Designed miniproteins, single chains, continued (3). Designs and how they scored, part 98

Each design is a single chain, and the fold is of that chain. pLDDT is the mean over its residues in the fold that is shown.

## One batch from the design tools (miniprotein)

Design m11609
Fold by ESMFold2-Fast:
Structure m11609 (fold): chain A 75 residues (1-75)
Amino acid sequence: SEVEELVKKLVEAAKKNASREEILEIVKKLHDIYYPHIDFDKLSEEEQIKYAIGIMSRHKVDSEIIKKVVESLKK
């Protein structure tokens, strides 16, 4: 599925310490699939992080990878 491919890309990006911009793009694409009625760019930083954690947790992403993605979202 598109979701599983994006989750895989997010995990690989985090492992490679990809740019904040690359990680944000993948997170936004995942958010838009799950929450198409919510504009990711209008969310606060705390809300962006909460949504990202929820999506990653649903897909059983490793806690260390989640931590790396969260740190990237904090600027």
Scores: mean pLDDT 85

Design m11610
Fold by ESMFold2-Fast:
Structure m11610 (fold): chain A 80 residues (1-80)
Amino acid sequence: STLRDRYQRQLENYEQFRDNPDIMLGNLVGAARQAIKLGDAEKARELAEKLREVAPKASDESMRYAALEQAERAEKEAEK
């Protein structure tokens, strides 16, 4: 699959699994990484906001830290 195909799939998946925070966060982290690689600053900003919103709902500390770290990276990309 192309980078864009993976990005689109991850965006669809986080919306589909909104009732499961860990699955949602996994897909949001992946989507944010793809947005950064594609230079999609507006989407990176949106995904960073969602990561910060959902991170406190994570079942474990490691997932919460990964989500917040990815949010920070996406926010930095969005500042361009």
Scores: mean pLDDT 77

Design m11611
Fold by ESMFold2-Fast:
Structure m11611 (fold): chain A 62 residues (1-62)
Amino acid sequence: MEEARKLLEEAEKAIENGQPDKALSLVREALRVIAGVTDPQERRELIAKARELIKKAEELKK
């Protein structure tokens, strides 16, 4: 859980720095970690954050 959250925070910083490809790579790695999360509520929250960051990164690329 902490690893996934850390990766999502790094992805957010990458978006702030104008690096959408780096952000997408970090979100993809976070999703791998999230797949191992056993708590369905925590998993759902982390997936929602990941989706938000993917959208922001794609918008930044446009």
Scores: mean pLDDT 80

Design m11612
Fold by ESMFold2-Fast:
Structure m11612 (fold): chain A 62 residues (1-62)
Amino acid sequence: PKSKLSEEELEKGLDKLVAYLAENPFPSEEEIRELAKETNLPLSLVRRLVEGYQEALRLLEE
């Protein structure tokens, strides 16, 4: 259906999100909202992925 994300759209969105987080791993709330718009992903999903990325970075520094 046209109202749901395709696998291609999801993959492109995730690629953009990961690329952004590689350069800016601690985005502000405004930047998180902008990422959701830019990637066409749900805001709640973007927030969860940002938190997961930050947790992974913290573990890698340890």
Scores: mean pLDDT 76

Design m11613
Fold by ESMFold2-Fast:
Structure m11613 (fold): chain A 68 residues (1-68)
Amino acid sequence: MDERGRLALRVRERAAAAGKTFTPEAIRYLVDKAGGDEAHLDAMLDRLLALPKRVITLEDVEKYVEPP
């Protein structure tokens, strides 16, 4: 897989483990913002997966994560 594909898979796997899903737009934004940094991605996911929501949207990501 390319690096983006690997990070996108990680987002889906971590969301599934928490009983949640991300929209495709939210996944793309998170992967782009991480810039290949898995630790940065994990920090963003920790914040987003703490939200009391089953589906995490692009709006949620933009609200709770700093702009790119």
Scores: mean pLDDT 79

Design m11614
Fold by ESMFold2-Fast:
Structure m11614 (fold): chain A 79 residues (1-79)
Amino acid sequence: MTYTLPSTWEEELKTLFGDKVDTLTEKEKLVLVALAAGLSPDRSLSFTFLDTETAQKEKNSLLEKLGLTEQQLREKLGI
């Protein structure tokens, strides 16, 4: 099942991460929102996405595009 990201969340994410959010795919934005919801990486991947391997790939891609490690991303999200 595909989770649709509300358009208002893109504005909030852009405030936190700047224009780099505009370079993210819709799937990468969904992973970012799941992490921001305070779920552990394992839980956010398991509960939010149809396929764990695809979700893990999207997470790695978004970290690379944002120029952050997973630890730095967690710190920026307040997790």
Scores: mean pLDDT 64

Design m11615
Fold by ESMFold2-Fast:
Structure m11615 (fold): chain A 70 residues (1-70)
Amino acid sequence: SEIEKKINELKSQLEQTRADIARVEAELARAEKDPNASPLEGAILETVLAMLRAGQDFLEEQIKKLEEEK
């Protein structure tokens, strides 16, 4: 069904988003330990991480709504 296809697409996007979050978290942790890292670099990474987490929440909510419509 079209709903099942959409759920599977969103689940694939969610897995990719989780991978991106893990990567950015690792980059942020590295930057925090680097005495040569600028405060701006940390702020940019924190902003990217916040956007990715918002995207994760959005995808999880959309999946729930579509699963309830089955």
Scores: mean pLDDT 85

Design m11616
Fold by ESMFold2-Fast:
Structure m11616 (fold): chain A 70 residues (1-70)
Amino acid sequence: SYQEEEIKAAIEDLEKMVKEAKEKKYSKEEREELAKLAEERIDSLLKAYPDTPPEYVKKMKELIEEIKKI
């Protein structure tokens, strides 16, 4: 479905953000700002797709936490 493709694309973008933050050695403040922007985008996506399966929601939240904890 289009919804599933958009959710998967969002997860891939989050994985790229985690990778970039690690490779470029972003500061704690830069990581917190990225996590905030990611959270706002995911909140918007979940508002558009309120029936998103729980496993995808969990994965997106785990990736946001990973950005904060690098």
Scores: mean pLDDT 83

Design m11617
Fold by ESMFold2-Fast:
Structure m11617 (fold): chain A 56 residues (1-56)
Amino acid sequence: SFKEYAERLRELGDESGAKVAEAMEKNKDKYDERTVKALEEGFRITLELLERRRAA
C-alpha cells in the first residue's frame, strides 16, 4: 500500500517521496484502480532501486 511505501521511503531518507506516498494513500479513492496500481508499482520499483543501492 502507499502507506507502507511511505514508511519505507522515510526509512531510506526520502522524506519527499514519503510525503507524496502519504498524499496518494489519503487521496487513493479519487483515482481509478488502474492509476492506483500503476502508482503503487512505481513506488515498489523506486524502493527496490533505493534498497539495492543502499545494500551495495
Scores: mean pLDDT 78

Design m11618
Fold by ESMFold2-Fast:
Structure m11618 (fold): chain A 58 residues (1-58)
Amino acid sequence: ELSVEEVLKKLDELYKKFQQGEDLKEILEEIEKLKSKITDPDVLELIDKFEQYLKEEA
């Protein structure tokens, strides 16, 4: 189980990869893996907003 701090670091890493031109599909797969490890609904909402933001940018 990931802490909130670990989740935020992972989201920051994924965002940087997205900005560097990594494949959106690969990033979305990593987001799905991250969501499977999270039980906190507030953290899941944050991840969902991040996912939506990436889809809007693509």
Scores: mean pLDDT 79

Design m11619
Fold by ESMFold2-Fast:
Structure m11619 (fold): chain A 98 residues (1-98)
Amino acid sequence: MKPDFDLIEATLYLMNGILALKNKDYETAVKYFKKAIELAPDSRLGAYAYIQLAKAYLNMGKKDEAIEWAQKALDIARRLGDEDTYREAEKVLEEAKK
């Protein structure tokens, strides 16, 4: 199969976003996760990036945005049959709805 250069670049953005999230740099995390989504939107990586984006918004107190992005992650995970990603998205959605 042809190498997916967008997926490789998306992985780098996802990793940097996670690092920013751990450092509580939520604005930088959001930027990186959105870039990962742009490069690989309908993939397992994209679904996971939506989950991380929702977590960043939740940490910023932006519950409505967190719900929106978690719902997108659920839709993608359901289409891909990715049970683990689906469960993680459900957890974030439940937390955002509190």
Scores: mean pLDDT 84

Design m11620
Fold by ESMFold2-Fast:
Formats: structure tokens, sequence, C-alpha cells
Structure m11620 (fold): chain A 66 residues (1-66)
């Protein structure tokens, strides 16, 4: 849901010092990248934000369901 995604973005923003809007735009950019598998995108988001692959996958799935 949008509410669940917004909560995760706010929590990640607090931990990283980045705005939720900037984080959301970064995730949207990664989703649009051509030539990368889903697994590669999840791994990249996980590394970039210092979160688990499970959390990264959940955030990408929630964003796509928008």
Amino acid sequence: SEEELNKLLEELGKKTGKSPEVIKKSLETVLRWEGFSREQKVALVSKEFGISKETAEKMLELLEKQ
C-alpha cells in the first residue's frame, strides 16, 4: 500500500539523512534501468541504502503496485 511504502521511505530517510522523495525517485530510477535483472536491482538497492535484500524487494514491489 502507499501508506506502507511511505512509512518505509520515512524510516529510511531518517536513517540515511535523505528525504523520502529523493529515496523514492532513486528506487523509481532503478526500476526503469534496462538490462538489469530483478535480483540485480534488489542487490543494488540493498547496498545503496544499507538494508536487507528482503526489505529492498518489498519496497520495489510496493512502488510497482502504485
Scores: mean pLDDT 83

Design m11621
Fold by ESMFold2-Fast:
Structure m11621 (fold): chain A 66 residues (1-66)
Amino acid sequence: MTEEELDRRIEELERKARELQNSPDPVIAEVGKKLLEELEKARSIPDPEERQRRIDNLEAAVEQIK
């Protein structure tokens, strides 16, 4: 995966996280907030492979939300 592809995936996850945060369901809104916090942490990871793995895990978690 290229740095550009990873940035695109992070942007997509941030978009989904903000959508979740705006949910009228407080449980879903809390998940959106936590996802944004985890994305910020992932951005600070200096190893690109570890950063990619963290993003992969966050994507998998989001796919489980209906």
Scores: mean pLDDT 77

Design m11622
Fold by ESMFold2-Fast:
Structure m11622 (fold): chain A 73 residues (1-73)
Amino acid sequence: KELKKELLKLIGEILDLIGDLLELERELARLRQQPRTPERERRIEELEAEREKLEKELKELEEKLKTLNEKIT
């Protein structure tokens, strides 16, 4: 199997997650600037939970990338 192809795929997945996290943080910042309503507070909580989930996934992929890089040298 071609390790370089696996590395590129993993990098792509990491970049996609980083993009998702950046958009999520931007949306959270936007919502936090607006007057707080019960609906907005619930939305912020949902986005914070999604951010935490994506951050955990990103960390796992970064560890996989580090391990794969060590194998490739």
Scores: mean pLDDT 80

Design m11623
Fold by ESMFold2-Fast:
Order: C-alpha cells, then sequence, then structure tokens
Structure m11623 (fold): chain A 72 residues (1-72)
C-alpha cells in the first residue's frame, strides 16, 4: 500500500468513526478527543511529520463539517 493510500484509509476510518459517534449523540469535545487519539495512533504507526500535518488538516476539515451540521 502506498503512503497516500494508507493516509486515505486512516482518514476514511476516522470519518466513519466520527459520523457514527455523531449519530450516537457524541459532543464536539468527544469528537475532538477521537481525532487526537487517531493522530497519536498515526504518529505511533510511523507516519512522517508531513503526513501527520496533512492528516491533522484533513481531520480538522471533517470536524468543521460536523460542527456546521450541528449549527444548522
Amino acid sequence: MSERERLEAHLMALARRLQELRDAGASLDELRAVIEEALAEAEAAGFSPEDLERFRAAAEVLLADLEAQLAA
């Protein structure tokens, strides 16, 4: 698996977890905690600093989309 495919797989898994937790009534604070856990797991898995930066940026976009849905 390429580094890009691995990053995309982790982001898809995170997006699914965030959506499932949101549907279960999780707070935004709980969603942020899951994102931080996912980032720590990615760091432990050996992602480069550049890949971790990209992962964080994408995760923040996912969270912003969920926050916008909550505000609607």
Scores: mean pLDDT 78

Design m11624
Fold by ESMFold2-Fast:
Structure m11624 (fold): chain A 55 residues (1-55)
Amino acid sequence: MLSDEELEELQKEAMQRAAEEHGRDLTSEHIAAEYRRLLREAGASEEEIERLVKL
């Protein structure tokens, strides 16, 4: 499982990447989608991703 520090960094990265891609059209769904993608790349399970993206 990823550490809390790694999770915070991935969440910040997801927000930045989504904002860069979508700009003023940014939604929470865009951030959630990017965060899910980064978590999968980091080796998180689908169950962990489902729990983490809610927060």
Scores: mean pLDDT 76

Design m11625
Fold by ESMFold2-Fast:
Structure m11625 (fold): chain A 75 residues (1-75)
Amino acid sequence: MIDQAEVDLALAYMRIAVYENIRKRSGKKLTKEELEEIIKDAETALQSARQMGREDLAKEFEDLLKKYKEELEKV
């Protein structure tokens, strides 16, 4: 059986990683819309990670949320 929460977590994690890579390697700023999408994905992933008892993933998503929310406030 495919666990929807696990699938959602994996997809959100990959999307966040892609945006992080773009930001670090291309030097381009994320748009407000991109930041809002990342924040939404990270919030969903954080809830799924906590529900699954994956403490390390939960901490990563909390850190990313703090970072992207701070960036959104600067836009």
Scores: mean pLDDT 73

Design m11626
Fold by ESMFold2-Fast:
Structure m11626 (fold): chain A 57 residues (1-57)
Amino acid sequence: MDAARARAEAAARRVKEGLRTGDDALVQEGGRELRELIESGDPAAEAAAREASDRAG
């Protein structure tokens, strides 16, 4: 996996974990990383982040 894809999966994992445990800081951190990937201009990073975000929300 490229670094951007791995980062998107890690960010999505943080969102899911934060939602599961009630940790707002984890949700905010993961959401911010996903948004950075979407706005990065890298189509692969954007696609991975959008897919991960859809599954988390």
Scores: mean pLDDT 76

Design m11627
Fold by ESMFold2-Fast:
Structure m11627 (fold): chain A 77 residues (1-77)
Amino acid sequence: MSEKAVQAVAEALRGVAAELDGDNRLASEHFIEAGKIYLELGEYKEAEFYFKRALELDPESKEAEEGLKKAKKKIEE
């Protein structure tokens, strides 16, 4: 269990909390951060999950769209 893995889980939990409060933009930002950390860790399926969730909450997020494409490409490699 790395410090980065703990940060990814913390960001995912902040995203869930923001979503429950109805703050979809803030929830999307936290899920993007979780996805980026999972991408750094090589956890590409986890990264895909959080980028997809971020994009569902903020469909216009270029950062979530680019992260999702990168995670999917890494899964197929």
Scores: mean pLDDT 86

Design m11628
Fold by ESMFold2-Fast:
Structure m11628 (fold): chain A 117 residues (1-117)
Amino acid sequence: TVTAVARATFTLAAESDTFTRKVTLRDAETGEPIAEATVTVAATSTSATVTVTFDRPLDILGAQVVLGRPAADGSIEVLGTAEAPTITATSVTATVPLYRPLKAGETVTVLVALELG
C-alpha cells in the first residue's frame, strides 16, 4: 500500500469562509506525484467541511483529514480531525469538528492522508 498526502494552506478573511485550492497528491515516502486534487474547505466557527476531488479514480482504502495551524518546521498544531470521511473513487468528504473557533487573519492547513491499494 501507498500513503499519499496533500496539504492546502489558507488564510481566513472572515471567521466563516470558503476556500478552494488545487494541490498535488504525493507519495508520503518518495514525494512522487500521484494525482492532482482540488481541496475545498467551508469553515464555520465550530466545524470545517473539507471536500477533496481527484482528477482520476484512485483505489482509496482509507482517509484521514486533519485541520491545523502550520508551523515553520512543516508540522501542524491540530485543531480538529475528521472521524468518518466519506470516500468514493474520485473524492473524500469529511467534517472536522473544531475545538475552538477560527479567527479572521488566521492561517490554517488541511492535511489529507490516504491509504492507496
Scores: mean pLDDT 81

Design m11629
Fold by ESMFold2-Fast:
Structure m11629 (fold): chain A 66 residues (1-66)
Amino acid sequence: SREEVLEKILKMAEELVEKDPKYKPLLEELKEAIKNNDQEKILELISEIILGMGELAYEEALKRQA
């Protein structure tokens, strides 16, 4: 359902913030977009969260090989 997907995306955004505080504005924008039911903004922010998760995974992989 939409609610289940949004809950998972919010959890991912929260994990990004825990790893790097620079993602806090992204989490706040996502919460506001969900509150305002702004579908276009939600989709945009989901893409940014997925990219952020990929960046952290890549950095962690490099760190483990160092």
Scores: mean pLDDT 81

Design m11630
Fold by ESMFold2-Fast:
Structure m11630 (fold): chain A 86 residues (1-86)
Amino acid sequence: MKYSAEELREEAERLREKARELLEEARRLREEAERLLEEHPDDEEAQRRARELLFEAEILEGLAGIYLGLAKLLEKKAEELEREEE
């Protein structure tokens, strides 16, 4: 039930890895949306699809932000535990 400083850091690293995956996927979606808008600027259907891709990217970026925030909290807690050991 209690985590060591090392366990908290390992969990923080896993959360950062998950956040990186989400940000990579979001970047791909944004690139695809940008390409659609560039190739088909006057196509309403392409504009709609691009908006959907951008919305998906925003959701993934939001989730990545949550994971990065949790990782920072875990890092701070690990630092506090290490200071108590000194």
Scores: mean pLDDT 83

Design m11631
Fold by ESMFold2-Fast:
Structure m11631 (fold): chain A 71 residues (1-71)
Amino acid sequence: SLPADGRELAPEERERLRAAARELGRSLAGAPDMDVQEAVSAWVAAVHREHGVARTELNRLANLALEAAAA
């Protein structure tokens, strides 16, 4: 079965990108919400362009970064 969009990540790629999402979020802790959202959106767009990641995983990565920034 084909995903709706993008490709499924290998486990090591998935772990690496999720770790990067959390690190991005932590680096943005205390920044204004608009700056956090812009930085996360730009990074997720770059991940999509470079890796062809499926929308569902891109959404998870964005949420991980936003949650880390809010902690």
Scores: mean pLDDT 80

Design m11632
Fold by ESMFold2-Fast:
Structure m11632 (fold): chain A 79 residues (1-79)
Amino acid sequence: MAELEAAKERIEAQLEALAEKAKELGVEEAAELFREAARLAAEGLRILAEGGDEEEARRLLEEAEELAKKGMELIKKAE
């Protein structure tokens, strides 16, 4: 439990930091992608913490990772 809570906090903080940087760079679309990724990651970790469907949690985490990668590509194009 505590480990999943710590992972959730770290992932949310990291993605929020990326969203803030994207917004400062004027790449609002990337900021939205990072915030959406944070929400999906938090939901996946919550499912794991509650002892729910591990396959569903994994899919949410994979979707979050894909959105974060897309956000990073948008930032690179803006540089």
Scores: mean pLDDT 81

Design m11634
Fold by ESMFold2-Fast:
Structure m11634 (fold): chain A 59 residues (1-59)
Amino acid sequence: MGEVERWLREKAAEIAKKAKESTPEEQKKMLNLVGKAHQALLDGDYETAKKYAEEALKL
C-alpha cells in the first residue's frame, strides 16, 4: 500500500470526526472534497488528492 493512500485513509478518519461536529452545509462541502481527493488518487494525481483532503480539513 502506498504512503499517500495510507495518509489519505488517516485524513479520512479525521475528516469524518470533524464532519460529525459540523453543520450540514460544511458536511456537504467536506464530502465533495473527499470525493475529489479519491478521484485524484484513482487518477494517480497524488498532489491533487492531498490538496483536496487538506481543504476538507480546513473547513
Scores: mean pLDDT 76

Design m11635
Fold by ESMFold2-Fast:
Structure m11635 (fold): chain A 70 residues (1-70)
Amino acid sequence: DEERARLWLRVQEAAEKMLQTAYKNGDKETLKLIQEIASIPDPEAALEQLLANYPSFSPEVQAILDEVLA
């Protein structure tokens, strides 16, 4: 589905924004986690990991993911 492909592009864009935010804030744990997720070659597995780790993210990182999934 074209809509699912567009969702994946939005999720990848969110991962990059989350990575930049974690780096800017000096949050090493979130930075490493997002880098690992962004390195997953399967986009569906990457989204699953983002959702599974959502409660562990900082409020700023959560807000980025919330915006993309709205």
Scores: mean pLDDT 76

Design m11636
Fold by ESMFold2-Fast:
Structure m11636 (fold): chain A 56 residues (1-56)
Amino acid sequence: DDPEVLGRAVGGDMGVDPEAAARAVRRLVEEQGLSPAEAAERVGKAIMEGVDPATV
C-alpha cells in the first residue's frame, strides 16, 4: 500500500488538504513504524477531532 495514496484519499474524503493528509500518513509510517492503513486511520481520527493533519 502507498501511504501517500491512502493519505490523499483520507484528506479528500474529510474535506481537508489531501497533500497535507498524504504527508501526515507518510510521516507516521516512516517515523513511528505504523502500517499505511494504521497511519491513515490515525490521521482520519485526528481530522475528526479537529486536529490539523500537519501536526499529526
Scores: mean pLDDT 78

Design m11637
Fold by ESMFold2-Fast:
Structure m11637 (fold): chain A 71 residues (1-71)
Amino acid sequence: SAEVVQEIRELVREAEELAEQGRYEEALKLYERALDLLNKNKDSIDPVTYMVMKHEIEELIKEVREKLEEQ
């Protein structure tokens, strides 16, 4: 649904702001929360929107995990 998509986008935005502050562990938790919410609601989200958002969030998680491993 549009409401779930908006909630996922808000979680991603908050996580990006935390990552910009170097708060990578907190950013990772919000990105993982966004991905979990996306996966739990995949059947109620447009398939194209689902695929695009999944790819974006997975890449952001990868980037933050790489930052955490380099500490």
Scores: mean pLDDT 87

Design m11638
Fold by ESMFold2-Fast:
Structure m11638 (fold): chain A 74 residues (1-74)
Amino acid sequence: SLEEEVRRFVEETLERIKKAIDEAKQKGLSKDEIRDLVARIMREAFEEARKRGITLPDEEVIRLAKEAMDLVDE
């Protein structure tokens, strides 16, 4: 279903963000640099979703952004 595709896309995007944050922290990037990296990953992910015909509702976009920023602060 479309809901299952959206859920899987969000889960895969969050996993990608987690891995990128962990790698960036190991490389000694600042919090600001990590936030910029996460913003870039999210923009790329949203463009990919659009190209695949997956329309993310605004509330899901906001939720994903909040969870991603919470991961940076950990």
Scores: mean pLDDT 81

Design m11639
Fold by ESMFold2-Fast:
Structure m11639 (fold): chain A 66 residues (1-66)
Amino acid sequence: MTFRLTALDNITAFIGTVLRLIGREDVEVEPLSSTTYRVTYHGSEEEAEALYAELKATPGVAVERL
Protein backbone atom coordinates (compact mmCIF):
# COMPACT_ATOMS: atom_id res chain seq x y z
CA MET A 1 0.00 0.00 0.00
CA THR A 2 1.27 3.50 -0.88
CA PHE A 3 0.62 6.76 1.00
CA ARG A 4 1.38 10.46 0.52
CA LEU A 5 2.42 12.32 3.70
CA THR A 6 2.22 16.13 3.76
CA ALA A 7 3.27 18.48 6.57
CA LEU A 8 0.47 20.89 7.48
CA ASP A 9 1.65 23.07 10.40
CA ASN A 10 3.18 20.69 12.98
CA ILE A 11 6.65 20.18 11.52
CA THR A 12 7.92 18.40 14.68
CA ALA A 13 5.26 15.66 14.42
CA PHE A 14 5.92 15.40 10.65
CA ILE A 15 9.71 15.00 11.09
CA GLY A 16 9.21 12.43 13.88
CA THR A 17 6.83 10.42 11.69
CA VAL A 18 9.18 10.46 8.67
CA LEU A 19 12.21 9.43 10.79
CA ARG A 20 10.30 6.46 12.29
CA LEU A 21 9.25 5.31 8.79
CA ILE A 22 12.82 5.61 7.38
CA GLY A 23 13.99 3.30 10.22
CA ARG A 24 11.73 0.45 8.97
CA GLU A 25 12.94 -2.21 6.50
CA ASP A 26 9.33 -2.98 5.38
CA VAL A 27 8.77 0.66 4.31
CA GLU A 28 10.14 2.55 1.30
CA VAL A 29 10.22 6.35 1.75
CA GLU A 30 10.65 8.69 -1.24
CA PRO A 31 10.90 12.49 -0.78
CA LEU A 32 8.74 14.39 -3.27
CA SER A 33 9.46 17.81 -1.69
CA SER A 34 10.69 19.26 1.65
CA THR A 35 7.16 18.79 3.08
CA THR A 36 5.80 15.81 1.06
CA TYR A 37 6.89 12.15 1.05
CA ARG A 38 5.70 8.99 -0.71
CA VAL A 39 5.60 5.96 1.60
CA THR A 40 5.25 2.39 0.28
CA TYR A 41 4.55 -0.43 2.74
CA HIS A 42 5.53 -3.96 1.64
CA GLY A 43 3.79 -5.96 4.42
CA SER A 44 0.28 -7.39 4.71
CA GLU A 45 -2.91 -5.46 3.86
CA GLU A 46 -4.02 -5.66 7.53
CA GLU A 47 -0.72 -4.15 8.75
CA ALA A 48 -0.91 -1.50 5.99
CA GLU A 49 -4.42 -0.50 7.18
CA ALA A 50 -3.11 -0.23 10.76
CA LEU A 51 -0.23 1.98 9.57
CA TYR A 52 -2.65 4.18 7.57
CA ALA A 53 -4.88 4.59 10.66
CA GLU A 54 -1.83 5.53 12.79
CA LEU A 55 -0.59 8.09 10.25
CA LYS A 56 -4.09 9.56 9.78
CA ALA A 57 -4.34 10.08 13.57
CA THR A 58 -1.08 12.13 13.62
CA PRO A 59 -1.82 15.84 14.32
CA GLY A 60 -0.57 18.36 11.75
CA VAL A 61 0.13 15.70 9.11
CA ALA A 62 -2.08 14.96 6.09
CA VAL A 63 -2.19 11.33 4.88
CA GLU A 64 -3.77 10.04 1.66
CA ARG A 65 -3.76 6.67 -0.11
CA LEU A 66 -2.22 6.57 -3.58
Scores: mean pLDDT 77

Design m11640
Fold by ESMFold2-Fast:
Structure m11640 (fold): chain A 55 residues (1-55)
Amino acid sequence: AKEKAEKVLEEKRSSVSEEALKLAEKAIEIQLKTNPEMTEKEIEKIVEAAEELAK
């Protein structure tokens, strides 16, 4: 799960704002504590939510 999170965040770094990436990273860290087997799709949804919040 952590490795998948790092991969998704790296892929999104060029297309998503720094603020959105920081929000996503914090949200993913919290979610991984309760769901360590989070899927790549779930991680992508967190990044999308952070992007909307950062606007």
Scores: mean pLDDT 76

Design m11641
Fold by ESMFold2-Fast:
Structure m11641 (fold): chain A 84 residues (1-84)
Amino acid sequence: TAVEEAARRGAEAAIRAAEAKAAGNAAGYAGGAIAAIGAAVQGEIAGASMAEVAERAAEIARERGDEEGAELAEKIAEDAKKGE
């Protein structure tokens, strides 16, 4: 579904952000984090909550073995919940 595609894109963006951070690339980290937030927004447009999409993105990142990407997606989910 569009929501599942948004969560997958969010996971990929969060993983790339984590890779950039590990490489000392602050701009790459920021760009990846923005892309992950944008994916959560796309999920909201498709009828899910941003927090639920970001939580699913964290699950996908963890399934792919990327704990740092999962942590970023979880932070995005927490920030989305605080905004509600």
Scores: mean pLDDT 85

Design m11642
Fold by ESMFold2-Fast:
Structure m11642 (fold): chain A 70 residues (1-70)
Amino acid sequence: KLSFDTPVEAISYAIKNGKTLEITLNTGEVRRVQPYQLDEVNQTLAGYDLDKKEGRIFRVDEIQKAEVIV
């Protein structure tokens, strides 16, 4: 997997390259997400939660770290 200095950099890379993200939430929960869109103004990530099998909006501030699965 690939690590970046910030979650936003990992998210942007994953969207551009069609890669899956492993995100760790501030709660300690780990989710695999197929990212679709990063809204930089509202600081939100829209994607498909592969573990819950549903579309979801994540706030960037709830993400402790994000890594790209390669």
Scores: mean pLDDT 83

Design m11643
Fold by ESMFold2-Fast:
Structure m11643 (fold): chain A 86 residues (1-86)
Amino acid sequence: DIEKKAKELVEKLSKLPKEEAEKLEDEEEQIKYLEEKEKELEALLEAAKAQAEAQNSVSPQLEILEEIYKKSKENIKELKEELKKK
């Protein structure tokens, strides 16, 4: 179900990694954590796309998910760049 996958993805994306990363004292650990979350978000979006293709059902919700994912990925990238600035 694309709708169920969309809801799951949105809920996971709403749990921003920023708060957890900021709790880490080691800068390298924070960067590694953000990189892992970036990969996780990519995998979730690809899984949602594959599910839609397998069910032969194109939903406008996928377009919304792609936009949300893009914004989340950009936010994670910005956080990584901020952490690398000393």
Scores: mean pLDDT 65

Design m11644
Fold by ESMFold2-Fast:
Structure m11644 (fold): chain A 73 residues (1-73)
Amino acid sequence: MRYRVEIEADSLEAVRRAIEAIANTPGVRYTRVEVEGTKATLEVEAPSDEAVRQAIERAKAVPGVKRVRYEPL
């Protein structure tokens, strides 16, 4: 399944760590990433809604991450 993920953080380092947390979630991969300052938008592929939720929770756990949103494509 495909999802759009939006990340907002207090620093570029936090954005990078959040993207890495998503990429390191089992079964989840990003096909597109755009970073603008302290915000990022990703297109991700995941085998299930559970897998994407796991990726989002990992990203939210990164210090300095303010908001992570996702929606199905």
Scores: mean pLDDT 84

Design m11645
Fold by ESMFold2-Fast:
Structure m11645 (fold): chain A 73 residues (1-73)
Amino acid sequence: MVTSPEQAFEAAKEAYEKGDYEKAVEYFRAVVIMTPPDSPLAIEALRMLAEAYEKLGDTEKAQEVRKRIEEAL
């Protein structure tokens, strides 16, 4: 169980490094939901979420997430 956005982000990075991209997507999405959209942590989570979608072959979702990052800058 993750109790903070920071813990969720850490778990997501560990999953990504292990090649568990589906788990990485779940945890990065949790970070985005738990944090204000303009926070540095949310922006970094969105960036990593786009990379995780790309690794899963979901280029359309990756592009959608990248567009959301541009809108938050």
Scores: mean pLDDT 79

Design m11646
Fold by ESMFold2-Fast:
Structure m11646 (fold): chain A 68 residues (1-68)
Amino acid sequence: SKEEELKKLREKALKRIEELLKQGKLSEQMAEALKRAVEVAVERGFSEEDLETMINMAVQAQQQRREK
């Protein structure tokens, strides 16, 4: 069902964020902000590719902040 698809999509994105947090590629604050953004994006009908792009952009932004 569509509800099951949205649940799987959300779970996959949230697991990815947790993995990146454990790897030190995201700060706690950035991970929390990104989780909220993913929840809103899933509700708005964003694709898996869109969510992956959002997560990758957040990782890139976090790396830039740490190198500064």
Scores: mean pLDDT 79

